# Designed miniproteins, single chains, continued (3): the designs that were tried, part 19

Each design is a single chain, and the fold is of that chain. pLDDT is the mean over its residues in the fold that is shown.

## One batch from the design tools (miniprotein)

Design m8669
Fold by ESMFold2-Fast:
Structure m8669 (fold): chain A 87 residues (1-87)
Amino acid sequence: MTVLSEEEMLEKALALAEEQGLLRALEAALRLERLMKEGAPKEELQEAAEEFLAELERLGVPEEELEEARRALEQGIEKRELGSIQS
């Protein structure tokens, strides 16, 4: 049987998300996750988070929920900065 790489599984997941109108939001979320894994500067993480929130807004997520998501993302980025000092 054909075994898919991580990249190939991601492409398959993106194709499924496109059918649901979620492709752009998923791509933005994956970019943010990738930047967090790479230890990107806080400014780059904030830009990626803003892009992700913009895609959620296009999907019709209410503004109040977007504000909660923004706050959660900002808190996650801050915790990442603090966590990278440990070990």
Scores: mean pLDDT 70

Design m8670
Fold by ESMFold2-Fast:
Structure m8670 (fold): chain A 68 residues (1-68)
Amino acid sequence: EREALLKQLEEELEELREKGLVTEEELEELRELALLQANTEKASQEQLERYKAFVEKYSAKIEERIAA
């Protein structure tokens, strides 16, 4: 389950990169956050879900930049 959620986050980040909506630096920051949460021995499913919500919110900001 933890691996499945992490895989989904990786796919979402890759899509943002492929569409050119994130800079290399922004993508790296998001990946570091995902890895930090995933590599915590006591990281819960709830923490990973929370991180996913954060990534989705960040994606919305990037889309707004493109629209502007």
Scores: mean pLDDT 64

Design m8671
Fold by ESMFold2-Fast:
Structure m8671 (fold): chain A 70 residues (1-70)
Amino acid sequence: ELDEALAELREIAARAPPEAAAHIEAAVEALRAGDFDAAAEHLARAMALLPPEEAERAGEAFARAAAAVA
């Protein structure tokens, strides 16, 4: 479900460094706007700034969110 996937991304952002959190928030906004290219770009930048386990969780949550809006 979209709301659950977005909530997971928000939880990751809350624990993330400010730069990564800003990119996760931008990715969520882009997903809500239907701009999947911008969302993926912001997610990729956030994942580069996260620990590997958090990056994997963010990628999985993003994939579920994208599937839910398709």
Scores: mean pLDDT 83

Design m8672
Fold by ESMFold2-Fast:
Structure m8672 (fold): chain A 71 residues (1-71)
Amino acid sequence: SRFREEARRELTELARELTKGTDIPQEEIERLVDEAVEIAVALVERGLLPEELALRFAKIILEGDIEYLKK
């Protein structure tokens, strides 16, 4: 869907910014982005959140996951 593509683009860009200068493997970054995209899409498809809020929620989760992975 159009929202899935938009969510993937924004979450990929956020992950790129947050992992800049780190040694985190690209495949781990891709996995976390994939999980965040699926969360955002599921929240919208289940009628739990509108697209803008679902994307914000997914961004918070992705940020937390990346910070945890740095340890």
Scores: mean pLDDT 87

Design m8673
Fold by ESMFold2-Fast:
Structure m8673 (fold): chain A 70 residues (1-70)
Amino acid sequence: MVETLLKMAEAEKKAGNDLTAYRNYGLAAMEAGDYEQAVDYYRKALELDPNDEGARRNLEKAEAALRAAK
């Protein structure tokens, strides 16, 4: 659920775990259908860890969903 992902992201952000926070914010945005916001959060995750294959894969999915929404 979006609410659970947002609570997890906020808790991780407060704890200083920015990478995990951005991943959870991105997942919450995907669940909400806000693909532009999901792209932004996954890009921020990749700025912290360029080798995060999960964030990269989710970014590709978010970009594809955004493109399909045209």
Scores: mean pLDDT 80

Design m8674
Fold by ESMFold2-Fast:
Structure m8674 (fold): chain A 61 residues (1-61)
Amino acid sequence: SLEDLRRIAEHAARLMAERGLTPEQVEDVLANLRRLAKSYGFTDEEIDELLAHFRELLEKL
């Protein structure tokens, strides 16, 4: 579900912040999340909203 994907993204954001990932590594993770979400049948609008939320979390951590 979108809720499960959102929880996975939030967990990933925290791990990335804690590990000090580079901007290139962050973009790679986001690209992988987009591919995964598309494979599960989520719309581009739902994916864009999820990724925007993920970026906001990274900026606040």
Scores: mean pLDDT 76

Design m8675
Fold by ESMFold2-Fast:
Structure m8675 (fold): chain A 66 residues (1-66)
Amino acid sequence: MGEKVLEIVNAIFAGDYDRAVELARELAEEYRGTFEGEVAEALILMAATAAGDAELAERLAAAMEA
């Protein structure tokens, strides 16, 4: 899990938002209903917020929801 979170965060800071959204969706599907999945979602959303793109943060939140 940690390696996928790092890959998503790297994609966000590289400006590859489509990759970040797709990877976040895959991570959320794999870890749905787990504590680890909730922690990963929080870290990803914090990274998007730090990047300063509110639209990206909304896209990531939508992709990670059921």
Scores: mean pLDDT 78

Design m8676
Fold by ESMFold2-Fast:
Structure m8676 (fold): chain A 86 residues (1-86)
Amino acid sequence: SEEELKRQLDIKLVAAQMNVIAAEVALWLYEQGVESKETARDAIEAARGTLEEAKKLLNQLSNPDPEDIALIKRLEERVAELEARL
């Protein structure tokens, strides 16, 4: 149902936000010389994967919440920045 898809999107958006924060931390630790580039790359790839899953759920909704659209746009910008910096 539409309502179930919205619940799944909300859960996925929480996961995407957590993974983006984790990726930002992993990249910062790599830049400080205390973590491997591979670990930073894996964290960024996980953030990208979760974000793409959230986008797929959003695209299945007939009436997506404008706040969810805005959040996905902000997360996309953050992930793109991390990918460009690595």
Scores: mean pLDDT 91

Design m8677
Fold by ESMFold2-Fast:
Structure m8677 (fold): chain A 55 residues (1-55)
Amino acid sequence: SINDVNSRRNRALNRINSMTRSMGRTRGIDQGLRVGRALTQSMDTQVNNDLQSVS
């Protein structure tokens, strides 16, 4: 269902946000931001594919 997809998306985004902040503090802000951006893009693509599959 759409609610299930939204729930998955929110969990993934929260995880990416936490990872990006953690990586930014330890490895450097620029590196953390680049990784977070790439992960967010990958998650958005996966969620869109899941949404189309559920529909």
Scores: mean pLDDT 68

Design m8678
Fold by ESMFold2-Fast:
Structure m8678 (fold): chain A 59 residues (1-59)
Amino acid sequence: HLEEGERAFKEGRYEEAVRHGTLALEEDPGNRRAYELIAEASERLGRDEDARIVREAGR
């Protein structure tokens, strides 16, 4: 899931990147890279507040 999300992000598919990042967190809630992926993708979608909350949660 994480690798699929990172690929989606590189291809500009930010909504898919958020979806795959969320699936990665469902498998491993401690996956800090997945939090970063979701935050970056949310920021690219203009969801800056969501990105901030996700980064805080990933601490």
Scores: mean pLDDT 80

Design m8679
Fold by ESMFold2-Fast:
Structure m8679 (fold): chain A 64 residues (1-64)
Amino acid sequence: SAEEYLNAAKTALKLGDYESAVAGYQRALELDPDNKEAWRNLAIAYEKMGETEKAEEYRKKADA
């Protein structure tokens, strides 16, 4: 379910596993594209990886 992917991604993000966090949030958003929390956390993961342009893009998705 989207919730399981979201929970796994949140755990990965807290542990500093940004690649796993991104993968988990992307899977969650494939199932539930209107999940604004997932868009915000995906933006945070990209920001932590130094992917500033991707982080900005996903922040805009979260705020729409």
Scores: mean pLDDT 83

Design m8680
Fold by ESMFold2-Fast:
Structure m8680 (fold): chain A 72 residues (1-72)
Amino acid sequence: MEEEAEKARKEAEEAIKELEKIASTLSEKEKKELLETFARILEGAAEVAEKEGKPELAEVYREAAEKVRELL
């Protein structure tokens, strides 16, 4: 459980950095659609993790979704 959450956190941080680079090259509309889509995917992943009894993993996904929304 702990190792899974730590791995997910590192992957999320790397993905967010890549999203920032991609978003900087997009139009305002495309940037909003990309970031909104990823935030929703992460929020959905957090809900699934919580239902599966993985609260630490759910927290990682929620934090990642919040960081993506901050880029909007």
Scores: mean pLDDT 80

Design m8681
Fold by ESMFold2-Fast:
Parts: structure tokens; sequence; C-alpha cells
Structure m8681 (fold): chain A 59 residues (1-59)
């Protein structure tokens, strides 16, 4: 299923971005600009995943 494959890809991307956010915070918690960018990317991916899940449930 194309939707399930896309869901897996987005979940893997979310996990990678979340790890990057944690690493960035540990390395320099004062780098608020980069942390904000990564947090926004994580939020965007979470919303995309939620949308794909809803599409799968509707199918």
Amino acid sequence: SELIEKLKEKNEELARKAKELVKTYKADPSNTEKLKELAEEVEKLAKEISRIRKEIEAA
C-alpha cells in the first residue's frame, strides 16, 4: 500500500528529526534559532503523519 509505505517513511523521518533536535539541544541549548527550526520540522511531520493515518482509516 502506497499510503502505508509513505507513513513508514514519514515516521522514520520524524524519528531522525526528533533525534537531531535532542542532539542539538545537548550540544548547545542556547541555539534557539536552530532548535526552533527543528521543532517546527518535527511538528510539520507529525501533522503530515496524522493526515496520512486519517486517509488510511477512511480507505
Scores: mean pLDDT 85

Design m8682
Fold by ESMFold2-Fast:
Structure m8682 (fold): chain A 64 residues (1-64)
Amino acid sequence: MKITVTAVADTLGEARKKVSEKVKEAIDYLKKNYGVEVKVTLSFYPDTETAGKVAAKAVIEAKK
């Protein structure tokens, strides 16, 4: 199972905070319902649709 969450913010730090909050929510959901180990991959890039914004993407992979 893979869950992808994204966030866009004015700064890298804000984008990281927003995506981290979504990641925590997804991990809590998976632990409560499935008791699975998870791997998280974070990526940051300029948002091409909104000048001056930073986009963050997290992929959450359940190992079972």
Scores: mean pLDDT 73

Design m8683
Fold by ESMFold2-Fast:
Structure m8683 (fold): chain A 58 residues (1-58)
Amino acid sequence: MEAARAASAAAAGKRAEDLSDEQIRAIGEALGVSPETVRRAIEREGQAGLNRLVAEAA
């Protein structure tokens, strides 16, 4: 639950495609995955990919 909250805060209401490299790194750190994993999920499935990573971390 903490990882999901931290990732949500790091995204700060931005769309997955509008996230900065810093926000992607912060999300990866909060979820315990690499920033590359976060970026790849966004490239494949956009917001749904990001939401899936958050769910898997919770």
Scores: mean pLDDT 71

Design m8684
Fold by ESMFold2-Fast:
Structure m8684 (fold): chain A 72 residues (1-72)
Amino acid sequence: SVEESLRRYEEALPELTEKEKGRWEIHREIAELARETGTLSEEQLEELLERARRLGDEETARELEEALELLR
């Protein structure tokens, strides 16, 4: 669950860099939104994509770009 993922994130927090914490937050938000809506809106995907790019998370950015293309 998202709650269990957050608990694991909090337990690991002292061992994570700021960049790793940011990537954790993006994945958590993706999981939360997907669970609640069954899909992400174009605006939500664009916001997450921008955050992934700022963090240098190229793999997540690529997946979000592909998801945006499918929503068209």
Scores: mean pLDDT 66

Design m8685
Fold by ESMFold2-Fast:
Structure m8685 (fold): chain A 56 residues (1-56)
Amino acid sequence: MDDVAETVRRIYDVTYPVNPIKSARAGYNTAKAAGDEETAKEMQERYEEELKRLKE
């Protein structure tokens, strides 16, 4: 779990400046594949927030 969460955070952090939506989606997929539901939920929430930001 800790290794997965750290990997997801690293992906999000290094990719975020380029495309925050794709960054959050990649993090979600990585967490789901590893079975880390807490990190997957965090990434899903960020993905939804970025989508709403695009609409506004």
Scores: mean pLDDT 71

Design m8687
Fold by ESMFold2-Fast:
Structure m8687 (fold): chain A 70 residues (1-70)
Amino acid sequence: LAAEITGLALRAIALGNDETARKLVKGGKAYSEGNYEEAAKYFEEAAELARKAGDEDLAERLEKLAEKAK
């Protein structure tokens, strides 16, 4: 998961989606602290931001990350 989170955050930054990247970083930190409920929430928020930006592929990957965090 840590490698997936880092990769998706870098992809979001490269595409100019800084807000999605920030949510991913917060989710990753929560996950590393054992706060899985909070991590899933941040990943769901990141997915919503990606979908709103028109990046359906990124949104789908983020929704799967949120499910894995639970």
Scores: mean pLDDT 77

Design m8688
Fold by ESMFold2-Fast:
Structure m8688 (fold): chain A 77 residues (1-77)
Amino acid sequence: MKEEAEELLKQGIEADRKGDYETAVEYFKKAAELYEKAGLHDQAVLAYRGAASAYRILGKDEEAEQFEKKAEEVRKK
């Protein structure tokens, strides 16, 4: 689980660097879900923020705000 989440986060970062924001969102979302299930709240926050940033670049402001809220909720745990 942890290793899978770390690999997904890495793939999200690589996609983001290449400007493939749709792919970056999918990897960041999956990484965040796995980190959250594993109780790795700090890593989940980073992944949710990555997804929010990519959604913002895609012009999906509502989705970006939802993932920013998810990151904040996880941060409080």
Scores: mean pLDDT 84

Design m8689
Fold by ESMFold2-Fast:
Structure m8689 (fold): chain A 86 residues (1-86)
Amino acid sequence: MDELTREALFEEAEGSLYLMAGTIAEKQGDKEKAIEYYEKAIEEFKEAAELARKAYEETGSEIAKQIAESSEQAVKILEEKLKELK
């Protein structure tokens, strides 16, 4: 796997961890913490999408394309969720 795709996977993993933390906070009724973690998840997924798109442009890797698309979708879903919470 190329270095950019590996970096994208790392950022996607970080985004997933923040998403999990946000979901736990929301389930506990901690709206402020949920918003904080979801905002961090969005930041990490945006980074993952940018790195994965660059990897796809340089290598043509289908794995990189899939990471980019999944991360971009995660951002859209979380941005809508934040609008509902705020």
Scores: mean pLDDT 86

Design m8690
Fold by ESMFold2-Fast:
Structure m8690 (fold): chain A 65 residues (1-65)
Amino acid sequence: MTFQVGDVVVAVRDYTATAVGELSLRRGDRVEVLDVPSPDWVEVRNLATGEVGYVPASVLERLPK
C-alpha cells in the first residue's frame, strides 16, 4: 500500500528493531509517516513516545477516514 508524508497509520503487529535507525513498535501504536524512501520501508514517529525510526511498510495500515 502507498503511504504519504503526514499520514497517521497504525501498527497491525509488533515489530522489533533489528538495525540502527529502525524503530520497535507494538500492535496498536499510532505513528506519523515522516518519509517513504521505498515501498518496503517508512520513517515514522510514534505519537505516544515521540521516537523516530524506520519500520517495514508491511507492519503498518492506514486508519479509515
Scores: mean pLDDT 80

Design m8692
Fold by ESMFold2-Fast:
Structure m8692 (fold): chain A 69 residues (1-69)
Amino acid sequence: MAAERKIAELEKQLAADPNNAKTWYELGLLYAFQGKYDKAIEYVKKAIALDPKNKQAEALLRSIEVMKK
């Protein structure tokens, strides 16, 4: 499926550049859309650690944690 292929592409980008906060954030978004909240939280937290000024990643993390409850 299209989402599965996008995740595979982003995982390859992440393997090449594990310090790219944007790639971590996009993977977190895609896992959240699939309902894989634990994995989404893990990836979004890494995006925030690499770029703590990314308020979108922080907002996404809070939204996922609320949905998981």
Scores: mean pLDDT 80

Design m8693
Fold by ESMFold2-Fast:
Structure m8693 (fold): chain A 69 residues (1-69)
Amino acid sequence: SATALEHLERALRALEEGDVAAAARHAGKALLEASGEARRHLEAALAALGAGDVEAARRHLEEARRALS
């Protein structure tokens, strides 16, 4: 199975490509595998994607990646 970090990298790539639906799908999968600070940032990223705030979503995905590294 893919790790939280692998799903998160796919979410970031999808967002770079402008595919918000794919970004949300991958971030949701990362959330299932994440805990602590990374999980909180993934929850915030998903909320931002749902609100159409792509910049906030990107910032939270980057923070989640730092927490998983």
Scores: mean pLDDT 88

Design m8694
Fold by ESMFold2-Fast:
Structure m8694 (fold): chain A 97 residues (1-97)
Amino acid sequence: MSREELERERKELEERIKRLEEELKRNPDDFELQFELGKAYFRLADVLDELGETEEAKKYLERAIELFTKASRSDDPLIAGAAAVMLGVSKLLLKKL
């Protein structure tokens, strides 16, 4: 992926994150929003790591871990299961950074 493509994806993710953060502020216990925001932080961390911004990538992985931990408490087994998987993956990636 080119640097220009990564920087474009970064901007799109930052805009999506801002919208999801505003929605989650209004509905802090919404497990679907917690999972969606967690996924956005996870993808932003990946983009930042590819751009060489390792310290920023770590911070977003830590934020994703917090959100996946919350979402894993969902009564919906699809959300809880998906969040638990993403939590495990995020913890492994954080140790490698």
Scores: mean pLDDT 88

Design m8695
Fold by ESMFold2-Fast:
Structure m8695 (fold): chain A 61 residues (1-61)
Amino acid sequence: MSKEELLKEAEEVGKELSKYMPLSEVKRMMHQFLEALDAGDLETAKKILEEMKKKLEEAKK
């Protein structure tokens, strides 16, 4: 996955998550994700995105 693809997917997941949890929590996860991307740590960015996706799946039931 490219940096641009990761960012696009994280934005989509973040928008969906904001329907199910407080915006402050979503912003915290997005901030950690963006810090990892900015540092070039794609492995950490992917892990954060996977956690966000897992939370979204759990919230959707």
Scores: mean pLDDT 80

Design m8696
Fold by ESMFold2-Fast:
Structure m8696 (fold): chain A 66 residues (1-66)
Amino acid sequence: KDYVNEQLKAGIEAAKKAIAANDKEMAEILAISLDRAIEAGRKLGADEEVLKEAEKAREEAKKAVA
């Protein structure tokens, strides 16, 4: 459980940094990575608060690609 939450938090931070750096290629990669991590996190019982933060970061990363 804690491992899954830490992995999601790491992905969230990486996505935020990519967006801040205007790195569209990295933002696209991280959006895909977060989508998969969120799906796995839901199945493995990650915390709802962490899942909500990850979904927000994924949405922001997807917008940054445009």
Scores: mean pLDDT 79

Design m8697
Fold by ESMFold2-Fast:
Structure m8697 (fold): chain A 55 residues (1-55)
Amino acid sequence: SLEEDLELISKETGLPAEELAKLSAVELRALLHELQKAGSSPEVIEAARRLLAQA
């Protein structure tokens, strides 16, 4: 779900779910790139991809 994806990314980044929910497609793409570069878990990467797909 959207809420579960936001919470998962929130735990990884330290950013509040409310702030993550406000991100544009461009910002979400940048976040996805940062998470991939940082070596985040597959679950976090997939959560970010799902958010981008809905944006």
Scores: mean pLDDT 83

Design m8698
Fold by ESMFold2-Fast:
Structure m8698 (fold): chain A 96 residues (1-96)
Amino acid sequence: SMAEKFYEQLKEALEKGEDGPLKERAEAIHDVALTIDAVGALLEIYLAEKRGDNEALQKARETLERIMKEAEKSPRAKELVDKAIENFEKNYEKFL
């Protein structure tokens, strides 16, 4: 995912010149990036459903499931992703 690549690149850069507090910040940034990836997957589900594109819909659902499983590794990521899903569902009515 974009979050995984971003986290790995940032963590590698920080490890070359910085201590533990910056590694903790990299993890916090990863949690936020994973949440952004989740919102992107939700939007793709919405667009695929609107188009009647069953292949794109299945792909987007699989992507969201993978993101949700990754989020389970961090209580903070799980909370942020769960809130993103709830907020998207509430705002879905505004896009209709």
Scores: mean pLDDT 77

Design m8699
Fold by ESMFold2-Fast:
Structure m8699 (fold): chain A 67 residues (1-67)
Amino acid sequence: AAELIERARELQKEALEYAEKGDTKRMNDLLQQARALYEEAGQPVLGRKEYLKTAIEGGKLMLKRNT
């Protein structure tokens, strides 16, 4: 379970890197993979919360890039 959560956090970090590059498709793909790992670890509520949090952070990075 701990290994799945660690992998999910790595994917969230990678998603934010793609957000900085403006690659929305890669960001969303990685966020969905991270959420699936949280669910597999038995943490679906945490996975949903982390998905929303990271999606908001990614959106802010994309807006900052366009300014």
Scores: mean pLDDT 80

Design m8700
Fold by ESMFold2-Fast:
Structure m8700 (fold): chain A 82 residues (1-82)
Amino acid sequence: ALVKPSEEYIKKVNEAIKEALKRVEEAIKRYKPSKELESEAVARAVGAAIRAIGMLLDGASYEEIKEVLEEETERIIEEIEA
């Protein structure tokens, strides 16, 4: 079986990453955290995106990647809200 990611699979993962980053940006705008907390939130969001790409390259399912992105996004937003 050909195990290379399909264009559709790559597109779905890309859209999930974009949605996660958008949610973090919206939370920063809403809660207006300190510059230090904002920088940490952005760094964690980028880290989650990199992990999602790594999971895609390792052959993880879209569902697994989406779950990891959603969990990390929620944790970041909770940190910003606090």
Scores: mean pLDDT 81

Design m8701
Fold by ESMFold2-Fast:
Structure m8701 (fold): chain A 72 residues (1-72)
Amino acid sequence: SEEIEEIKKLAEKVKELVRENTDEKTAEEAIKELEEFEKKAIEAAKQGDLRKAAQLAVAGALRAIGMVIDAQ
């Protein structure tokens, strides 16, 4: 499914960004939060709720990035 692939690609890009821009401990915590939202987004996509899937994927990305900014 295209939507699940897009969710996974976004998550991978955010993980790379997080790892490159913060310490290992902060990256680990931010990635855990991101992966939790990624799982929820994939579940929503599997249920056909593509709007909710997109919202969860974006929310996860913003939360992970916010955690990195807050750690600086």
Scores: mean pLDDT 87

Design m8702
Fold by ESMFold2-Fast:
Structure m8702 (fold): chain A 105 residues (1-105)
Amino acid sequence: SPVQEAFRKAVELLAKKLRELMRKFGIPEEVTEEVLEEFRALAERELAALTAADSQTELDLRLMGLVDAALARIHARVDLSAEQRAALARELTRETMEILDEIAA
């Protein structure tokens, strides 16, 4: 379905940006691979829950849920300062909003 294709594209773009941001913030490659594997597994579950009738808003909410889950998994594995956590969350939110705009066009 077009909604499922849009979601797959968004997940691929988000996974790429998540890898780039984890590298920028000095997160070890081993942790990066573990977080991305968990992210992809969660994305597959969300994709299975999407229907052809789902709106852009429902797609946006599911993607934001994946972002929150990814941040939680990073924080569980890496001792980031409060300032680094805030900066990572801000940059990931910005990248996610750009991806949402791209797939909506």
Scores: mean pLDDT 84

Design m8703
Fold by ESMFold2-Fast:
Structure m8703 (fold): chain A 69 residues (1-69)
Amino acid sequence: AVEEAVKLIREVAEEHQLSEETIERLIRLAEEGRFEEAGVLLYIELQQKGADEEAKALAARLRELAERL
């Protein structure tokens, strides 16, 4: 679950050019098992990039990963 979340965060960060600080914060939250908080932060960052549909889809995937814990 954690490895899958970290990979997803890095892929999205590269696609949407997220800041290094945001990437590090998202990875830290995922590594701590704080998938809901990571999902919310990622959703906000993607909305700011104009990727609303992608933000919703990714939030759902992070919630699914959290349920596997």
Scores: mean pLDDT 73

Design m8704
Fold by ESMFold2-Fast:
Structure m8704 (fold): chain A 73 residues (1-73)
Amino acid sequence: MTELTLDAMGALRGLAQKYGPLAATKVAHEALKYPGPITRERVIEAAVKVLGLDREEVEQIAEEGYKQTLADL
């Protein structure tokens, strides 16, 4: 039902904190090109593709962003 999952929101938050809101916006735009819900995996793949980041680095950024998102709830 919700188009954006909570862990995907966390991943975008982590990217915005590390690389700025423009970078996070580009990643979100890439993820939106695919049908279905925006999951953490789609955000990670979009960040690797659009920003040229290592998958391992993006996974760490996503994890930290998710922890902060949970703390704000």
Scores: mean pLDDT 79

Design m8705
Fold by ESMFold2-Fast:
Structure m8705 (fold): chain A 65 residues (1-65)
Amino acid sequence: AEKYNEEGKKLKEEGKLEEALEYYKKAIAIDPNYAEAWKNLGEVLRLMGKDEEAEEYYKKAEEIA
């Protein structure tokens, strides 16, 4: 899970938001309680202009953390 989360961060910094999204989803699929991955996924969605979807992921991150 950690490795996918870190790869997602690198992709986000490179502006590859769609690829970052996929890696954060992989991290969550392995560890659904990985609060940081949920939060990072929400942030990427917000950067892509998907604010409503981002809020859902932020809420899940808060519930886990």
Scores: mean pLDDT 79

Design m8706
Fold by ESMFold2-Fast:
Formats: structure tokens, C-alpha cells, sequence
Structure m8706 (fold): chain A 71 residues (1-71)
């Protein structure tokens, strides 16, 4: 259960980072601070700062949201 919860958190975090990068109006450091407060480790956050990793996580997150919104 903890592993599944962590996976969902990482997917949402990736989506937030991608949104921050695309908007160019929201500080990445501000997002990172919120993620740290949310329980992510520095190592996990550092991995998500990789554009490809963040985009993959965001893609999975958006796919799940699309399924919900399609109802």
C-alpha cells in the first residue's frame, strides 16, 4: 500500500513540475518545497527534476485524470 501511495505521489509531483516548466511563471523551487513538505525525499525530487522523468510521470497522471473526466 505504501508503495502504491508513493507511486501516485510521484506521478502527481511529475505533473506539477512539468506544469511549472511550461508556464515559466511558477518557480520550480516553490514546487520543490511543497513536494518536500508532502513527504518526498531529496533523491526523489532530484530524479523528477529530469525533464524526461517528469514528463513520463505527468503523462501517466494525465491519462488517469482523462479516464475520470471522460465519465
Amino acid sequence: MEEVEREHLLQGAGAAIVAAKKSDLVSKEEIIELLKEGGLSDEEIEELLDEEVAEEKAKKYREELAKILAE
Scores: mean pLDDT 71

